# Ledger of designs, part 54: designed miniproteins, single chains, continued (4)

Each design is a single chain, and the fold is of that chain. pLDDT is the mean over its residues in the fold that is shown.

## One batch from the design tools (miniprotein)

Design m13859
Fold by ESMFold2-Fast:
Structure m13859 (fold): chain A 93 residues (1-93)
Amino acid sequence: SSVLEKTKELIKEAAKEAGVELKEEEIEELAKKLVDSGVVTEENLADPEYVKKMREIIIEGLKKGKSLEEIFKELVKLDIDLGVEELKEVVLG
């Protein structure tokens, strides 16, 4: 999957920027979870702001020594929070 390969590259680049070495198996596991859960789609990978926010969460999580499971949960929360913000805009105005 093109989406899976792009997600793996994003995680790898974020880990490099954080100064953290991840095993290929760890990168693949996180990428697959993100794609399979729908947190990462072809559409949101085309959104530079969404990609930037995902990258920031991965970098900061890795710098703080968070597990990949904790980082996955933070990325799920980002996806939910953005959906809630869109709903607030529709309801309030």
Scores: mean pLDDT 79

Design m13860
Fold by ESMFold2-Fast:
Structure m13860 (fold): chain A 82 residues (1-82)
Amino acid sequence: HHMEEKKKKIDKLTEFYRLLAEADREGLTPEEVIERLKKHIELTDEQIEYIRLSYEYRRNPSPEIAKKIAEVQKKIDEELKK
């Protein structure tokens, strides 16, 4: 089972975005989202930053915040796909 580490990382990434989308629909705070996701997956600093930026974007939608979200998301994707 540890041979498919890349598959496990992709599954964790997929689960992260799915759980984040569900929490987003519930209007949870970043702290509540982080605690909920920790029950299902292990979070990196980049994933925590993504949660906080996504919350901020919903409250204060701006192109700059959207760009930061995209940059953090790309870093998460690149590191977990290695």
Scores: mean pLDDT 73

Design m13861
Fold by ESMFold2-Fast:
Structure m13861 (fold): chain A 88 residues (1-88)
Amino acid sequence: DAEAQERLAKAKALEEQASKLSPLLGMAAQAYRDAVRTFNERYRAALAEGPDAAEQVRARMEVTFESLKKVMASAEEATRKALEAALA
C-alpha cells in the first residue's frame, strides 16, 4: 500500500513537471502514470491470490513499462531538439 502510493505519487510528480516543459513530454508522462496506476491495482489484486499470481502480473507489466520508458525517451529527445531549434 505505502509502496504503491509512493510509486503513483512519483509518477504524478513526473507528469506535472513534464507538462510544464512540453505538452508532448506531459502526454508521455501521463501514459506512464496511468500504467503505474493500472499496475498497482492489478498487482494488489494478484497479491491477494498469492505470490505466483503477483509475479505473473509483474512480468506482464515489465514489457509495458519498458515500452513506455522508450516513448518517454523519444519525447525527451524531441523536446531537446525543439529547444535547440528555438535557441538558435
Scores: mean pLDDT 78

Design m13862
Fold by ESMFold2-Fast:
Structure m13862 (fold): chain A 114 residues (1-114)
Amino acid sequence: MAEEVRRAVASLPGALIIAARGLTDEEMDRIARETGAIVVDLSDLTPEERERVLQALREGAAAAGNVLFETDGSPEDVEKAVEKAREHFDEALARMRAAGQTGLADAVERIRAE
């Protein structure tokens, strides 16, 4: 499990990853749709498995240059995770536009709107 997660994350350089526990399917779908983030559900893991997966995500994210947000499903943490994900997405769009990649930025924004 943890090794598979680490390898999968390392294969997606520049991805935004949200490691979540206690989120509903509806909230996870909303975050993924609004931010383009890869949402990893930790709810069904034991505390030991959860820590191993989180460590694998941290290592994979660092290696691939990905951004990782962690939440335990509290309303405050969910709110912060969504806001940070939106900030990262907006920063990524701004960087793409500044680099002259306006077509790519527009395509990413369109995917978010769907």
Scores: mean pLDDT 63

Design m13863
Fold by ESMFold2-Fast:
Structure m13863 (fold): chain A 69 residues (1-69)
Amino acid sequence: EVEKLREEANRRVAEGAQQAISDVKTAREEASKLTPEEAEKLVNQKAFDEGDRLQALRDEAIAEVRKAE
């Protein structure tokens, strides 16, 4: 059953990554209406926030698998 937990955790992280890419694309499109400086700041901030979120998801997945051992 540990292998099943690992597969589900990997799937969740992959889905999160796909969502993060989509969210950054949307932010970039919205940013096209702003000044270049504001646009760059907004897109970079969004990418950074999504990166932190993905790392947290990975850490939680690892902790859950470790508990199942």
Scores: mean pLDDT 72

Design m13864
Fold by ESMFold2-Fast:
Structure m13864 (fold): chain A 65 residues (1-65)
Amino acid sequence: SDRDREARRLAEELARQFPEIRSIRLEDGVITIEADVETDDARRQLLLAAIALSIETGLRVEVVL
């Protein structure tokens, strides 16, 4: 669907901004982000970006650190 295509595009843009991201999956309307973060600041920035992604896509976003 156009929504799934847009969600994938936005997820790919997020992966380009955060080199800490190891993988992103889009399955059953859920975006799962797996990342290795070494600082509290990096963790906070990634979580805020994940919240923004959820708002923009209308999908659930789960972050695994």
Scores: mean pLDDT 84

Design m13865
Fold by ESMFold2-Fast:
Structure m13865 (fold): chain A 71 residues (1-71)
Amino acid sequence: GIEYLQKAIEAAERGDGRGAVEYLEKAIEELKDDPGVVEALRSAKRAVERGDFRRAARIAQSALDLVQGRQ
């Protein structure tokens, strides 16, 4: 859950597209019961696949904040 999402953000910030995708997929598997979070993480994965690492990190951070109950 949270740890994979943090690792995905770190990988995206480093420009590690492969690592970011792998960690996002693991986060999706653990958070699959939250459709809003899953859709956000799928959007982040698509951003990584397009090479838009900045956008991917921002989307993943928003999903992390949602999972942690931050307003």
Scores: mean pLDDT 83

Design m13866
Fold by ESMFold2-Fast:
Order: structure tokens, then sequence, then C-alpha cells
Structure m13866 (fold): chain A 117 residues (1-117)
């Protein structure tokens, strides 16, 4: 059943986006605790990644798969940039790398959903 498979792919994409957002929120809390140790550019990319991932989730809930993909790709790029800039903080880098992996998984399921649509 094409409709059932599409619903399952969308549900998995939503779950992975929500997990990425949870990790980005944990990363932001860690940045606030270590503000003087984290470059301002890393904080900026992290905030952008969260905003873009929230927008991706919003578009997904509206059924706009093309926009969900676009914003997830941008969120992934910003999360990776933040991880690179956070190299001096191993805990922050690990959280950002995990968030990026969940964004990659969300993107895989979103692209499969769009192909099936």
Amino acid sequence: DKEKLLEELIKKAEEYLQEALRLLDEALELVEQHRDEVPPAARGRLAEAKSLAQQALGYLKEGNLEKAIEYTKQALEKAREAAALAAGNPELQRLLDQAARYLEKALEYLEKALELS
C-alpha cells in the first residue's frame, strides 16, 4: 500500500527531526554553560540549525515535503559547521555530530517520501 508506506516514511522523518531538535537544544544548553569557551560563530550556526530544523518540521506537518527537504538540508549544513567550530569542546561536538546524523536520517526518509509522492 503506497499510502501506508508514505505515512510510515513521513512518521520516521518526523521522529528523526524531533530527535535532532532535542540534541540541538541540549547543545544550546551546553553552550550557555560554557559561553566563554565556545566561539560566537559556533553558537550562531547552532541557533541557525535549530531554527531551520524547526521550520523543516513545520513544513513536514503541513505536508510540504519539498520545503521540509530544503530546510532539513540547510539545518544539516549549519549543524556540521557548528560541529567543526566546536572542535575544542568534545561534548558539544559529539552532540552536534549526533544531531547531524539524525538530520541525515530525516533527509533520507523525506527524499524517499517525496519519490513515492
Scores: mean pLDDT 89

Design m13867
Fold by ESMFold2-Fast:
Structure m13867 (fold): chain A 64 residues (1-64)
Amino acid sequence: MALYRAVQAQVEKHRDKLSPEQLAEADELLAQLRDAIRRNSPVSTQVGLVLRILGILIEAELAG
């Protein structure tokens, strides 16, 4: 849950910089991350989802 909270906080911090499409994708990936943590998925799966979310945040910054 600490991982989910940290990633959710990053999305919230950058919410105003995200396009509606990027925000929707980030929220979907956050839901998948929460589910992966609840199902005790492999760490590689959880890290992969985190990196995808961070990629969206980085892309939003670069597109500005």
Scores: mean pLDDT 81

Design m13868
Fold by ESMFold2-Fast:
Structure m13868 (fold): chain A 93 residues (1-93)
Amino acid sequence: SAAAERAREEALRAEIEAAAAEAEALIRRLLELDDSEEMARRLREALRPLFEALAAMRDKEAAGSVTLADLEALLAALREGVRRLRALLAELE
């Protein structure tokens, strides 16, 4: 139903916001521990799939064509980014 699809979209957007907040906190923590050019490079590599997913999402938002599958793909990219950031943090602790 349309109501069920709307509820799913709202739930996905909430999970995206939570994962994005966690990614931002991890990036800040990593840069506090290591602000080197090498860490900046490792962060760019870890987050490359996320940046690609965000670019694709911007294009689709501009076109008015965002789907639930697009939101699920963005959430997956964010969760993978968080996983990679946590691994980087573990190497420094």
Scores: mean pLDDT 86

Design m13869
Fold by ESMFold2-Fast:
Structure m13869 (fold): chain A 104 residues (1-104)
Amino acid sequence: EEGAEKLIDRYVKRFEEFVEKLLADYKAGKISKEEAIKRALDYFSWLVLEAARILSQFYSEEEVMRYVDRLLERGKEILLKYGFPKEEVDRAVELARESVRQYL
């Protein structure tokens, strides 16, 4: 469990840093709002699948899904904190969860 907790914390931190840099580029006029949303949600989905892939080497499908759900909730909190649209965020969370289930 300690290894999985540390992996989740590391991925959450990487995601928040990615979102902060992405929003800085948006505010600087380097990318559109739509592009910023797309890049954030694409990266989120990729991170979740990558975490599931690593965790699946050491944990059961049920345990992987518990850790993935924790990562999804923390990632959702970050996206909502930075003002991403709730509907887009909710859809991305459900799609990421489904992708993990199909992978496992």
Scores: mean pLDDT 85

Design m13870
Fold by ESMFold2-Fast:
Structure m13870 (fold): chain A 101 residues (1-101)
Amino acid sequence: DLNELAALIAEDPEAFERFRRGVEMASYYAETFGDPEAAGRMATAAMVGAAALARGASVEEAAEIAERRALELGLPEGVARAVGYAIRGEMERARELLDRV
C-alpha cells in the first residue's frame, strides 16, 4: 500500500515536492521533541495527502486528507494541522503550530 503511494508520488514532481515539505516538518518535529515515531506518522500522513494530489485532488483536498490521516494515526490536532499546512506550502505556519504543541 505505502509502496504504491510512493510510486505515484515519485512520478509527479508537484506531489513529490509537497510530500518533501511534509517530511521536512516531520524532521523538524523529531529534532525539536525527540519523537521519531510521531515524525514517522507525520511522514505517512504527508505521503497519503501527496498521493491524493498525484491522483488529481486539489492542494486543499490533499491537505485535508493528510490532516485527517494524521489524526487517524493518533497525532495531536496541532501536529495534524501542521502537516496540512506543510502540504499547502505554508512552512512558517506549520512550524508555528508545532512550536505551540
Scores: mean pLDDT 87

Design m13871
Fold by ESMFold2-Fast:
Parts: C-alpha cells; sequence; structure tokens
Structure m13871 (fold): chain A 96 residues (1-96)
C-alpha cells in the first residue's frame, strides 16, 4: 500500500480546479505555487479565486483522496466528508 505523494496531491487539486472551470492560466500558477512552496504566488491565486472557490477545490480534491484511500484507512467516506465540512465551518466561525 503506497501513500499519496505530494505530486499526486497537487495533481488532484489541479484536476478539481479544472473540473470547477478555473482558467488554465490560474491552474498553472496554482501548480507552480504548490510545487515550489511559493507562499506569495499561492496568496495571489487565492485572491483571484476567492475563498469560496478555493474551498470547493479543496473539498473536491479531499473527496478524491478519501475515495482512493478510504478502504486502506478504514474511513467512512460520507462521515469523513461531513467532518471536514464541520471543521471548515468551525474554523470560519473562529475567524469571524
Amino acid sequence: MEELTEEEIIDLLVEAARELGVPEEVIERLRKALETRDSALFQEVVDELGEERLREILFRAARRVLEREAERLGLDLEAALAELERAWAELRAAAA
């Protein structure tokens, strides 16, 4: 059983962004920011996408990761997704 590599996680995020209709230029900058760990470039992409679009990308990518790893990790996929949504709501409430 192999763990997901950083490259595979980046690919899942890029695929999620593409499926959500993010422009290819923005996707290319997102990939570069993640591969080079460029926090400034990442922040520029976040500012262009907005927090709600970034949330949708992260949730779609997380769902793909959970689907691939669910049996290996012994996870209930729907329960794990519900917990992720709850954690996101709590973080947003704490930041407000």
Scores: mean pLDDT 71

Design m13872
Fold by ESMFold2-Fast:
Structure m13872 (fold): chain A 66 residues (1-66)
Amino acid sequence: GAAARRAELEALAEEAQRRALELYLQGKYSDAATVLREAAERVAEDPELAARLRRGAQHLEKLASQ
């Protein structure tokens, strides 16, 4: 049902955020941003969740350019 699908998308986003944090701690900002952008595409059916992941990626992309 919709609740089970929402839980699946949230779990996918949490896994991506955890992976992005590991890359961030290694100074791999571009790789971390890529992980969040790919996750945003996978959770696109939840626009609010996808937007949160894209904002995280944009922040990391700015760090990579500094």
Scores: mean pLDDT 88

Design m13873
Fold by ESMFold2-Fast:
Structure m13873 (fold): chain A 100 residues (1-100)
Amino acid sequence: MAEEGEEAARRIAQSGNVDAAKHAAYTVRGAAEMAGIPEAVQLADEAIKHAESGNVEKAAELIGRALRVMEEAYRKGDPKALEATRLASEGVRAAADEAQ
């Protein structure tokens, strides 16, 4: 799950597409907020700020970190984190596909 989203985030970084980075960051933020994972929300908020400043590479790095935090919450037994990680990873992949 997070591995697939991290790969998609790397594709966004390679594209340099600010809109794709913003869409991915907002998707991850929404999923993290829904699951109640404050560390992932904070990372997604930082990713949004970097994407808005045109730093797509840093935004993508932070998106990948947020996905890992969400997957760690799932591995620790939070069932809400499982669905949130899946939705976030799918959203990042969709944003990456749009950037191509």
Scores: mean pLDDT 85

Design m13874
Fold by ESMFold2-Fast:
Order: structure tokens, then sequence, then C-alpha cells
Structure m13874 (fold): chain A 100 residues (1-100)
């Protein structure tokens, strides 16, 4: 199956504690989605943007767009609840869907 990448950009992350909490939230939501859709979550990656150390990038690789959209919405809601002052942007990266 063709993977879909959910990219979540979190801006304003200044502390290691905030980064650790973002990792925890991302892993818990991805685990829940994997339990609901076995085999749907292929990878979860959390890293600081090399061009901006206060920006954290979360990439969730899923086997299909529907699961990716569900994960993206859940992650955005959970991150806004935990960090209401941070800026959060969600993008869905599928090369075949970039033309739609």
Amino acid sequence: MKPVVVEITVRGVKSQEELDKIVEIAEEIAKEAEEEHPGAVLAVLVERDPNDPETVLIHVITKDKEVGEEIGERLKEALLEAFPELEIEVRFIDPDELTQ
C-alpha cells in the first residue's frame, strides 16, 4: 500500500519537558490508532526542525489517508489542549494527492 505522511508542525517549543510531552502525546495517539486499525500506522517520528530549534516536527506514516486524517485531527486536538499557546499546523503528504 502507498504510505501517507501526516506532518504536524508545532512552533514555540522551548523546553525539553514540552518536547517530551509532545512525544508522549504522539506515541499514545498513534498506538490507539494502531489498536483501532491494525497495521495502519507504519512509523511515528518526532524531531526538532534543523532550521528552527523551537519548532518540532511530527511525522506519522500511515498506510491510507483516512487513518492519517484521523490521527492528524486527534494529534492537533490533544496538542492544543496540552499547549494552548503553541502554534500547530497539520499537513497530509501523499505525492498522488498533492495534485488534487
Scores: mean pLDDT 79

Design m13875
Fold by ESMFold2-Fast:
Structure m13875 (fold): chain A 55 residues (1-55)
Amino acid sequence: SAAFREALRTLARKELAEGASKEQIIAGLRTLKASSTDPAERAAIDEVIAELEAE
């Protein structure tokens, strides 16, 4: 969902601003994906991971 994806983007930007590494954030998102069975949520998580890897 767009709202879920935007919430993840906002969280990732805040974590980066607070000094978390990109690798730590990606690891957290992968853990979140493993606990989700919703394909739309899994797709949103993958999109945010790809955006972080592109930065």
Scores: mean pLDDT 83

Design m13876
Fold by ESMFold2-Fast:
Structure m13876 (fold): chain A 58 residues (1-58)
Amino acid sequence: SAAELVEEIRRIAAELEKLGDTELARRARDGADRYADNPVVLRAILAEARRHLAELKA
């Protein structure tokens, strides 16, 4: 659901912020808030956030 996607984006954003990427965390949260009713866009935001998180953990 869109609500589950928003929650997961916020979880990934919190991890990005803990790893020092406050700008990506802010953008992910802003996107989730703006597109909270658009699951297609939310999936794209989540995929992007997950890719960046994976790069920071590498």
Scores: mean pLDDT 85

Design m13877
Fold by ESMFold2-Fast:
Structure m13877 (fold): chain A 79 residues (1-79)
Amino acid sequence: GAARAEAVRLTLEGIRAAAEGDYETAARHFSAALALDPANLVAWEGLAAALRRLGDEERATAVLRQGAAISGDEELAAA
């Protein structure tokens, strides 16, 4: 649906921001994507990676575990 398409767009914008070193913008886009599609594994991984770059390893770990619990993906919890 439209919300899922928008979540994909936001995920791609987050990936672009992270590639440019703008981890604050990346985290915002990934968070917005997850608000629309909490099953988006790429957005969970991207948010955790952006948070680590911003120096927040505790929140990054919590995000990966939350994503694994919501998506049912055990491998995401180990990332």
Scores: mean pLDDT 84

Design m13878
Fold by ESMFold2-Fast:
Structure m13878 (fold): chain A 66 residues (1-66)
Amino acid sequence: MELTPEEEKARQAILEKIKEKGYLTRNDLVELAKELGVSERTVLRAADVLIKEGKIKYEDGKFVLA
């Protein structure tokens, strides 16, 4: 899938945060967007790509490693 430079930065940050915490909620993604200086949409699109790649999954309101 094509990723923008901002989406690729968000994708790497999402994986790193999930490895540190075990999971991320939607609120965690909103805070991550603020930390990275990108839009919430950018972070959500990066998360969608990670799900399609089979690297993370969404269960019970949480993004976790697949």
Scores: mean pLDDT 81

Design m13879
Fold by ESMFold2-Fast:
Structure m13879 (fold): chain A 82 residues (1-82)
Amino acid sequence: MVTSVRLTRPATLEQARRAAELFKEMAEKELGIKVIARPVVRDGVARVEVLTDATTDEQIAKLNELLGKALREAGIPVELKE
């Protein structure tokens, strides 16, 4: 097994787009929550912008878990908050 330092890398626009599409599908199928996930390029970095009507802490926590899964499926390294 190879041990590597933890890296935070900006997503490519293609990776951000794929992650946004996967996340939207997962949120609608798994939680029944309607989300708008958009790949956005700002300050020269591609990111995924998420807009949702989720208002409960439980819904937000589940959406964050699905977003992490979608990012990993798109090949974007996921880092947890400290």
Scores: mean pLDDT 64

Design m13880
Fold by ESMFold2-Fast:
Structure m13880 (fold): chain A 59 residues (1-59)
Amino acid sequence: MSAEEQRARAALERAVALALRNSPGATREQALNGEVSHGAAASMVVAARDAYEAVAGPL
């Protein structure tokens, strides 16, 4: 994995962790799909996933 992919992956993991913190009981898959009720956290995960996919390809 390149340094860019590692950086994008770290950003995605941080966004997922924040989404799960704000949505107790949600799964990692739900967070990755933006299926959490906290809109700001959901938007951050979507943006981080898009950035990761731009560097590493589709998840």
Scores: mean pLDDT 76

Design m13881
Fold by ESMFold2-Fast:
Structure m13881 (fold): chain A 85 residues (1-85)
Amino acid sequence: DEKKKLAEKLIEIVEELIQLIQDGASDEELREFLEKMEKELKEMYPEEAKELFIDFLTKVEEQLKEAGLERAVAIVEEKIEELKK
């Protein structure tokens, strides 16, 4: 089931993103990570990836806000706005 595998991939992306933030990754490193993941998702699931990635990043944004990670929130917001265009 491609939809289930995509959901699992999105969860992995969130876990890696949180780990990078906890490890003290720079804003540039976080942006590069999100860009790399977007490319991977587009190659694997070109029609579905955009909408699912936006929805998932929106949920991630909420989790990052609850954790007080304001810089990471801003980076995720930038990516969501870029994807909506």
Scores: mean pLDDT 76

Design m13882
Fold by ESMFold2-Fast:
Structure m13882 (fold): chain A 84 residues (1-84)
Amino acid sequence: MEELKKIAEDLKSKDVKVRLEAVKKLGELAKKDPSIFKNEEIAKAFLNALKDKSEEVREAAQETLAIIVNKEPSIIDFLKKILS
């Protein structure tokens, strides 16, 4: 729980390196347990990373999205609901 809150905070950082590391950490967690993305706070922060101003952050987020789609497609429905 504490780790997920820290990741959500780091995704809002002004430092591109901090945001990139946070997205990569989410990717590792997605490989172990993609259900973490069913959390609204994490889902919103992750969706913002997909639109990040840094290409490297967007690419890392896209890789994480591919992991989610492959392991637990129902999370995509949850993410769509958050966007609405």
Scores: mean pLDDT 81

Design m13883
Fold by ESMFold2-Fast:
Structure m13883 (fold): chain A 95 residues (1-95)
Amino acid sequence: EEEEIERKAKLLSEFTGLDPETVRRILEKIRNGEVLSKEDIEALRQMAEAAGLPPEVLGVLDEIEAGKYSDEEKVRFARSLVDGLAWVAELDKKL
């Protein structure tokens, strides 16, 4: 469990250029279903931008910042985003 979070945090940190401690904190919050802070949402935006994700993903982050999503919806989006980024990062590493 902890080993998977640390592996994922390192992978995503290397892929996006974000600090591994910041990535690990976000992954732990998502795992625990904790409310994401504005700083966590900003970090997710930086990850999405570094990965070259489409403007539709950035648009969802803008809506989250505007308060258009519940805390549960924010966690669900963050989980989907992080899982997708980890999958892309694994493919990049293997190619």
Scores: mean pLDDT 80

Design m13884
Fold by ESMFold2-Fast:
Structure m13884 (fold): chain A 85 residues (1-85)
Amino acid sequence: VEERVERLIREAEEYKKRIEEPESERKLSEVIGELVRLGHEHPEVRERAFRKALELTHEVTDKEVSEYAAEQILKVGEKVEEELE
């Protein structure tokens, strides 16, 4: 799972460099969704995956994808925040 998260992070960085291309924005939004899913399913990578997904939402212009990713991160973040404090 860690290797999958690292690959998604690398893919996201490549898509960020090409964000002006519509295909790259779509691919970046897909990576954000996959990171959120992996963070939800795998506690071991949760913090790293969610932090990266949140950072990436600033790069996408697709409001629906940005809102979806932020909502999923916030829901899980609230639960984790209670355990870390």
Scores: mean pLDDT 66

Design m13885
Fold by ESMFold2-Fast:
Structure m13885 (fold): chain A 100 residues (1-100)
Amino acid sequence: ELIELVEEAIELIDEAIDAVRAGDVAAFEAKFEETLETLGKIHEKAEEQGLTKELAPILQEINDLLLEAYEAVRAGDFAAAEALLERARELLEELLEKLK
């Protein structure tokens, strides 16, 4: 369940990166919202499992990167948005390894 949610978040980030590469702001915003909802579910499951202290710092960094990527897209800086999303993806992969 927690692993599945992290894998879902990675897939959503990949789709957000594709949208940014295509210059599709509407598709990016839809995937951004779904990613934030999935991160919320990851946080709730981490709390239920007593993992909040271990996972909160990485989840916060991912959230901050996503918000910065959103602002970059709104500013028309798609190159910066792509780099920020790729960094968020790397942190999600790190999170996934911690859960395996």
Scores: mean pLDDT 87

Design m13886
Fold by ESMFold2-Fast:
Structure m13886 (fold): chain A 82 residues (1-82)
Amino acid sequence: MEAEERTLREEVLESLARAVLGIANSAAKNLSKEEAIKVLRESIELVEKIKERAKEEGLERAAEVAEEVIEELRRKLEELEA
């Protein structure tokens, strides 16, 4: 039971991190530069919280996915701030 619950929580956190990346990608394409920057910064903060929670629960795969999303979001933010 506990192992099955951990798998489900891991999948949920991974899906949330990926959903945030999708929203940020849409924002970068469709919003003004200033609005896109704001959404990207807020998205990074949200995914950092997902990563922290994943680490606290020992969900290594979810934490790795969250880190990859953070790196991609930071890359997009740097490109927009240039």
Scores: mean pLDDT 83

Design m13887
Fold by ESMFold2-Fast:
Structure m13887 (fold): chain A 68 residues (1-68)
Amino acid sequence: MEEEARRAIELARETAERARALGLPDLAKQFEELAENIERAAREGDRERLRREIELVHSGTALLDALA
């Protein structure tokens, strides 16, 4: 779980940077918020929330990849 959370945080931050470069600041902010939510859930040991937030990162990143 820790490794999955760390990977998802990295992916979310990378995706936020790409969204910002594409001129999509609102989307970049959403991915930054997802990274923060994952960090918080990991600190709290909330495995259910971690799973859901990680899924959101992967889904959103796949959508942005399709737009590039």
Scores: mean pLDDT 81

Design m13888
Fold by ESMFold2-Fast:
Structure m13888 (fold): chain A 85 residues (1-85)
Amino acid sequence: SREAEIAEGRARLDAAIAASTDPEKIELARLLREAGELILRNADNPEVQKIAEELDKKIAENPDLSLAETIELIKEALERMKKAA
């Protein structure tokens, strides 16, 4: 179920946040958690799915992205997904 997937993702990210003392890594984990929850809750929304796929592709195709650049890409995608939802 969507709730089970959300709970699993949340537990994994909460563990990563708890293990990290780096503010940038904590911010990234929080953004990934928020984006993951939004994507799962909007699984049947083709626009949200498209934005999520574009984000995944950009990150996968750009291995030289800094942590700060990755955070900004996720923030931009999250705002677009919120508008589409």
Scores: mean pLDDT 76

Design m13889
Fold by ESMFold2-Fast:
Formats: C-alpha cells, sequence, structure tokens
Structure m13889 (fold): chain A 90 residues (1-90)
C-alpha cells in the first residue's frame, strides 16, 4: 500500500545518504540526479499508479533496485555505466 511505497522510498534515500557519507556530496548528487531523471521520464506511469497501491509498490521497488544499482556503479567509479543504466530504465 502507500505505507509500503513510503518505506521503500526511505530505503532508497538511506542508500543515497550512505553514498554521501562514503564518497561525498558530488557522488550522491550525481546518483540522485540519475534517479530523478528516471522518475521524470516515467511520470505519467507513476501518476496512473497513484490509485493502485500494488502498482505504486511495484514502482517503488523498481526505483529502489535502480537506486541500489546506480549507487553501486557510482561507488565503483563507473559513472558512465550508471548513466547508461538510468537511460535504459527511463
Amino acid sequence: AMAEAERLDAEALAILERLREELGDEAALFALGLVQAVVRARAEELEAALDDPEALARAARRLLELTRRVAELVAQGRWEEARALAEEAA
């Protein structure tokens, strides 16, 4: 439900906060920017999901997985691969 989506969003933010603590603001902002670009590209799909708690939860889980993968690539110095992953997800 909505509460599950909020919990998953909190987990995604926690991943970005860890990235900031380990590698600094530039790495965290780059990762956040890529995730936000995907959210913007999929805005119509996300808006349609607002009335469907299961669809919203699925979207939140996909966004969390994307955030984990992007953060891992950025942490490894693989910023162009992180960008390519976000472009594919959009």
Scores: mean pLDDT 79

Design m13890
Fold by ESMFold2-Fast:
Structure m13890 (fold): chain A 68 residues (1-68)
Amino acid sequence: MESALENAKSKDEFEVEVAASFATMHFTILYKETGDPRYREAADIVASVAGDVEKMPEALEEALELVK
């Protein structure tokens, strides 16, 4: 569970990080199930901007576009 301190500091920042973690996990699972390298690339895109909340939405959009 993420800390209440992080949620109080910046709710949008916390939600972006939670979404990024969920997306990375989801793409990794899909890659293992399908073997499609696009899911691996999508996970790598999200991971490359980990901790950068300003770049994370754009990275998530690129990852989603890649996997269709």
Scores: mean pLDDT 69

Design m13891
Fold by ESMFold2-Fast:
Structure m13891 (fold): chain A 69 residues (1-69)
Amino acid sequence: MTPEDLERLIELSRELFEAFERDEPAATIARLDREAVELAREAGLEALAPRSPAEVAAARERARRSRAE
């Protein structure tokens, strides 16, 4: 992993956090998360970003439904 890759991952994480805090559209959050996952995978850091946006969304939906019952 290069220092540049690490800095980009940190920046993407900050952008994702800001997007969540500002309640940005799901499409924007999904795009940023996808970029972070792709970069982590290329850097060999899959374990630090193991889930895709779809997997995270599915897990949240599952938890929400479980709590509704």
Scores: mean pLDDT 63

Design m13892
Fold by ESMFold2-Fast:
Structure m13892 (fold): chain A 91 residues (1-91)
Amino acid sequence: REPSAEELEEQEKKKKELAEELLKEGYLTEEEAEKLKAISTDALKAAIAEMAYEITGDKKLKEGAEKLKKTVKEEDIKTAEKIIKKLLEKE
């Protein structure tokens, strides 16, 4: 049910690699890329789930986001949401 420690480590590595790639391609500023690397994977997942719920109406996504919000800082979730919105505005 929960991701293994190895899966979590791989997810964090991929998140950092994604931030570097987005910076290199000009999709994010250096500051935004550093913020994306600094926020937890759980904060990013919470932001994605909340935005996905707005699009799909899937209540399971809302429940998942609320559970993650209890374990991470609200500021980190807001930072992740702003970055995702900016990425969605590109192409």
Scores: mean pLDDT 76

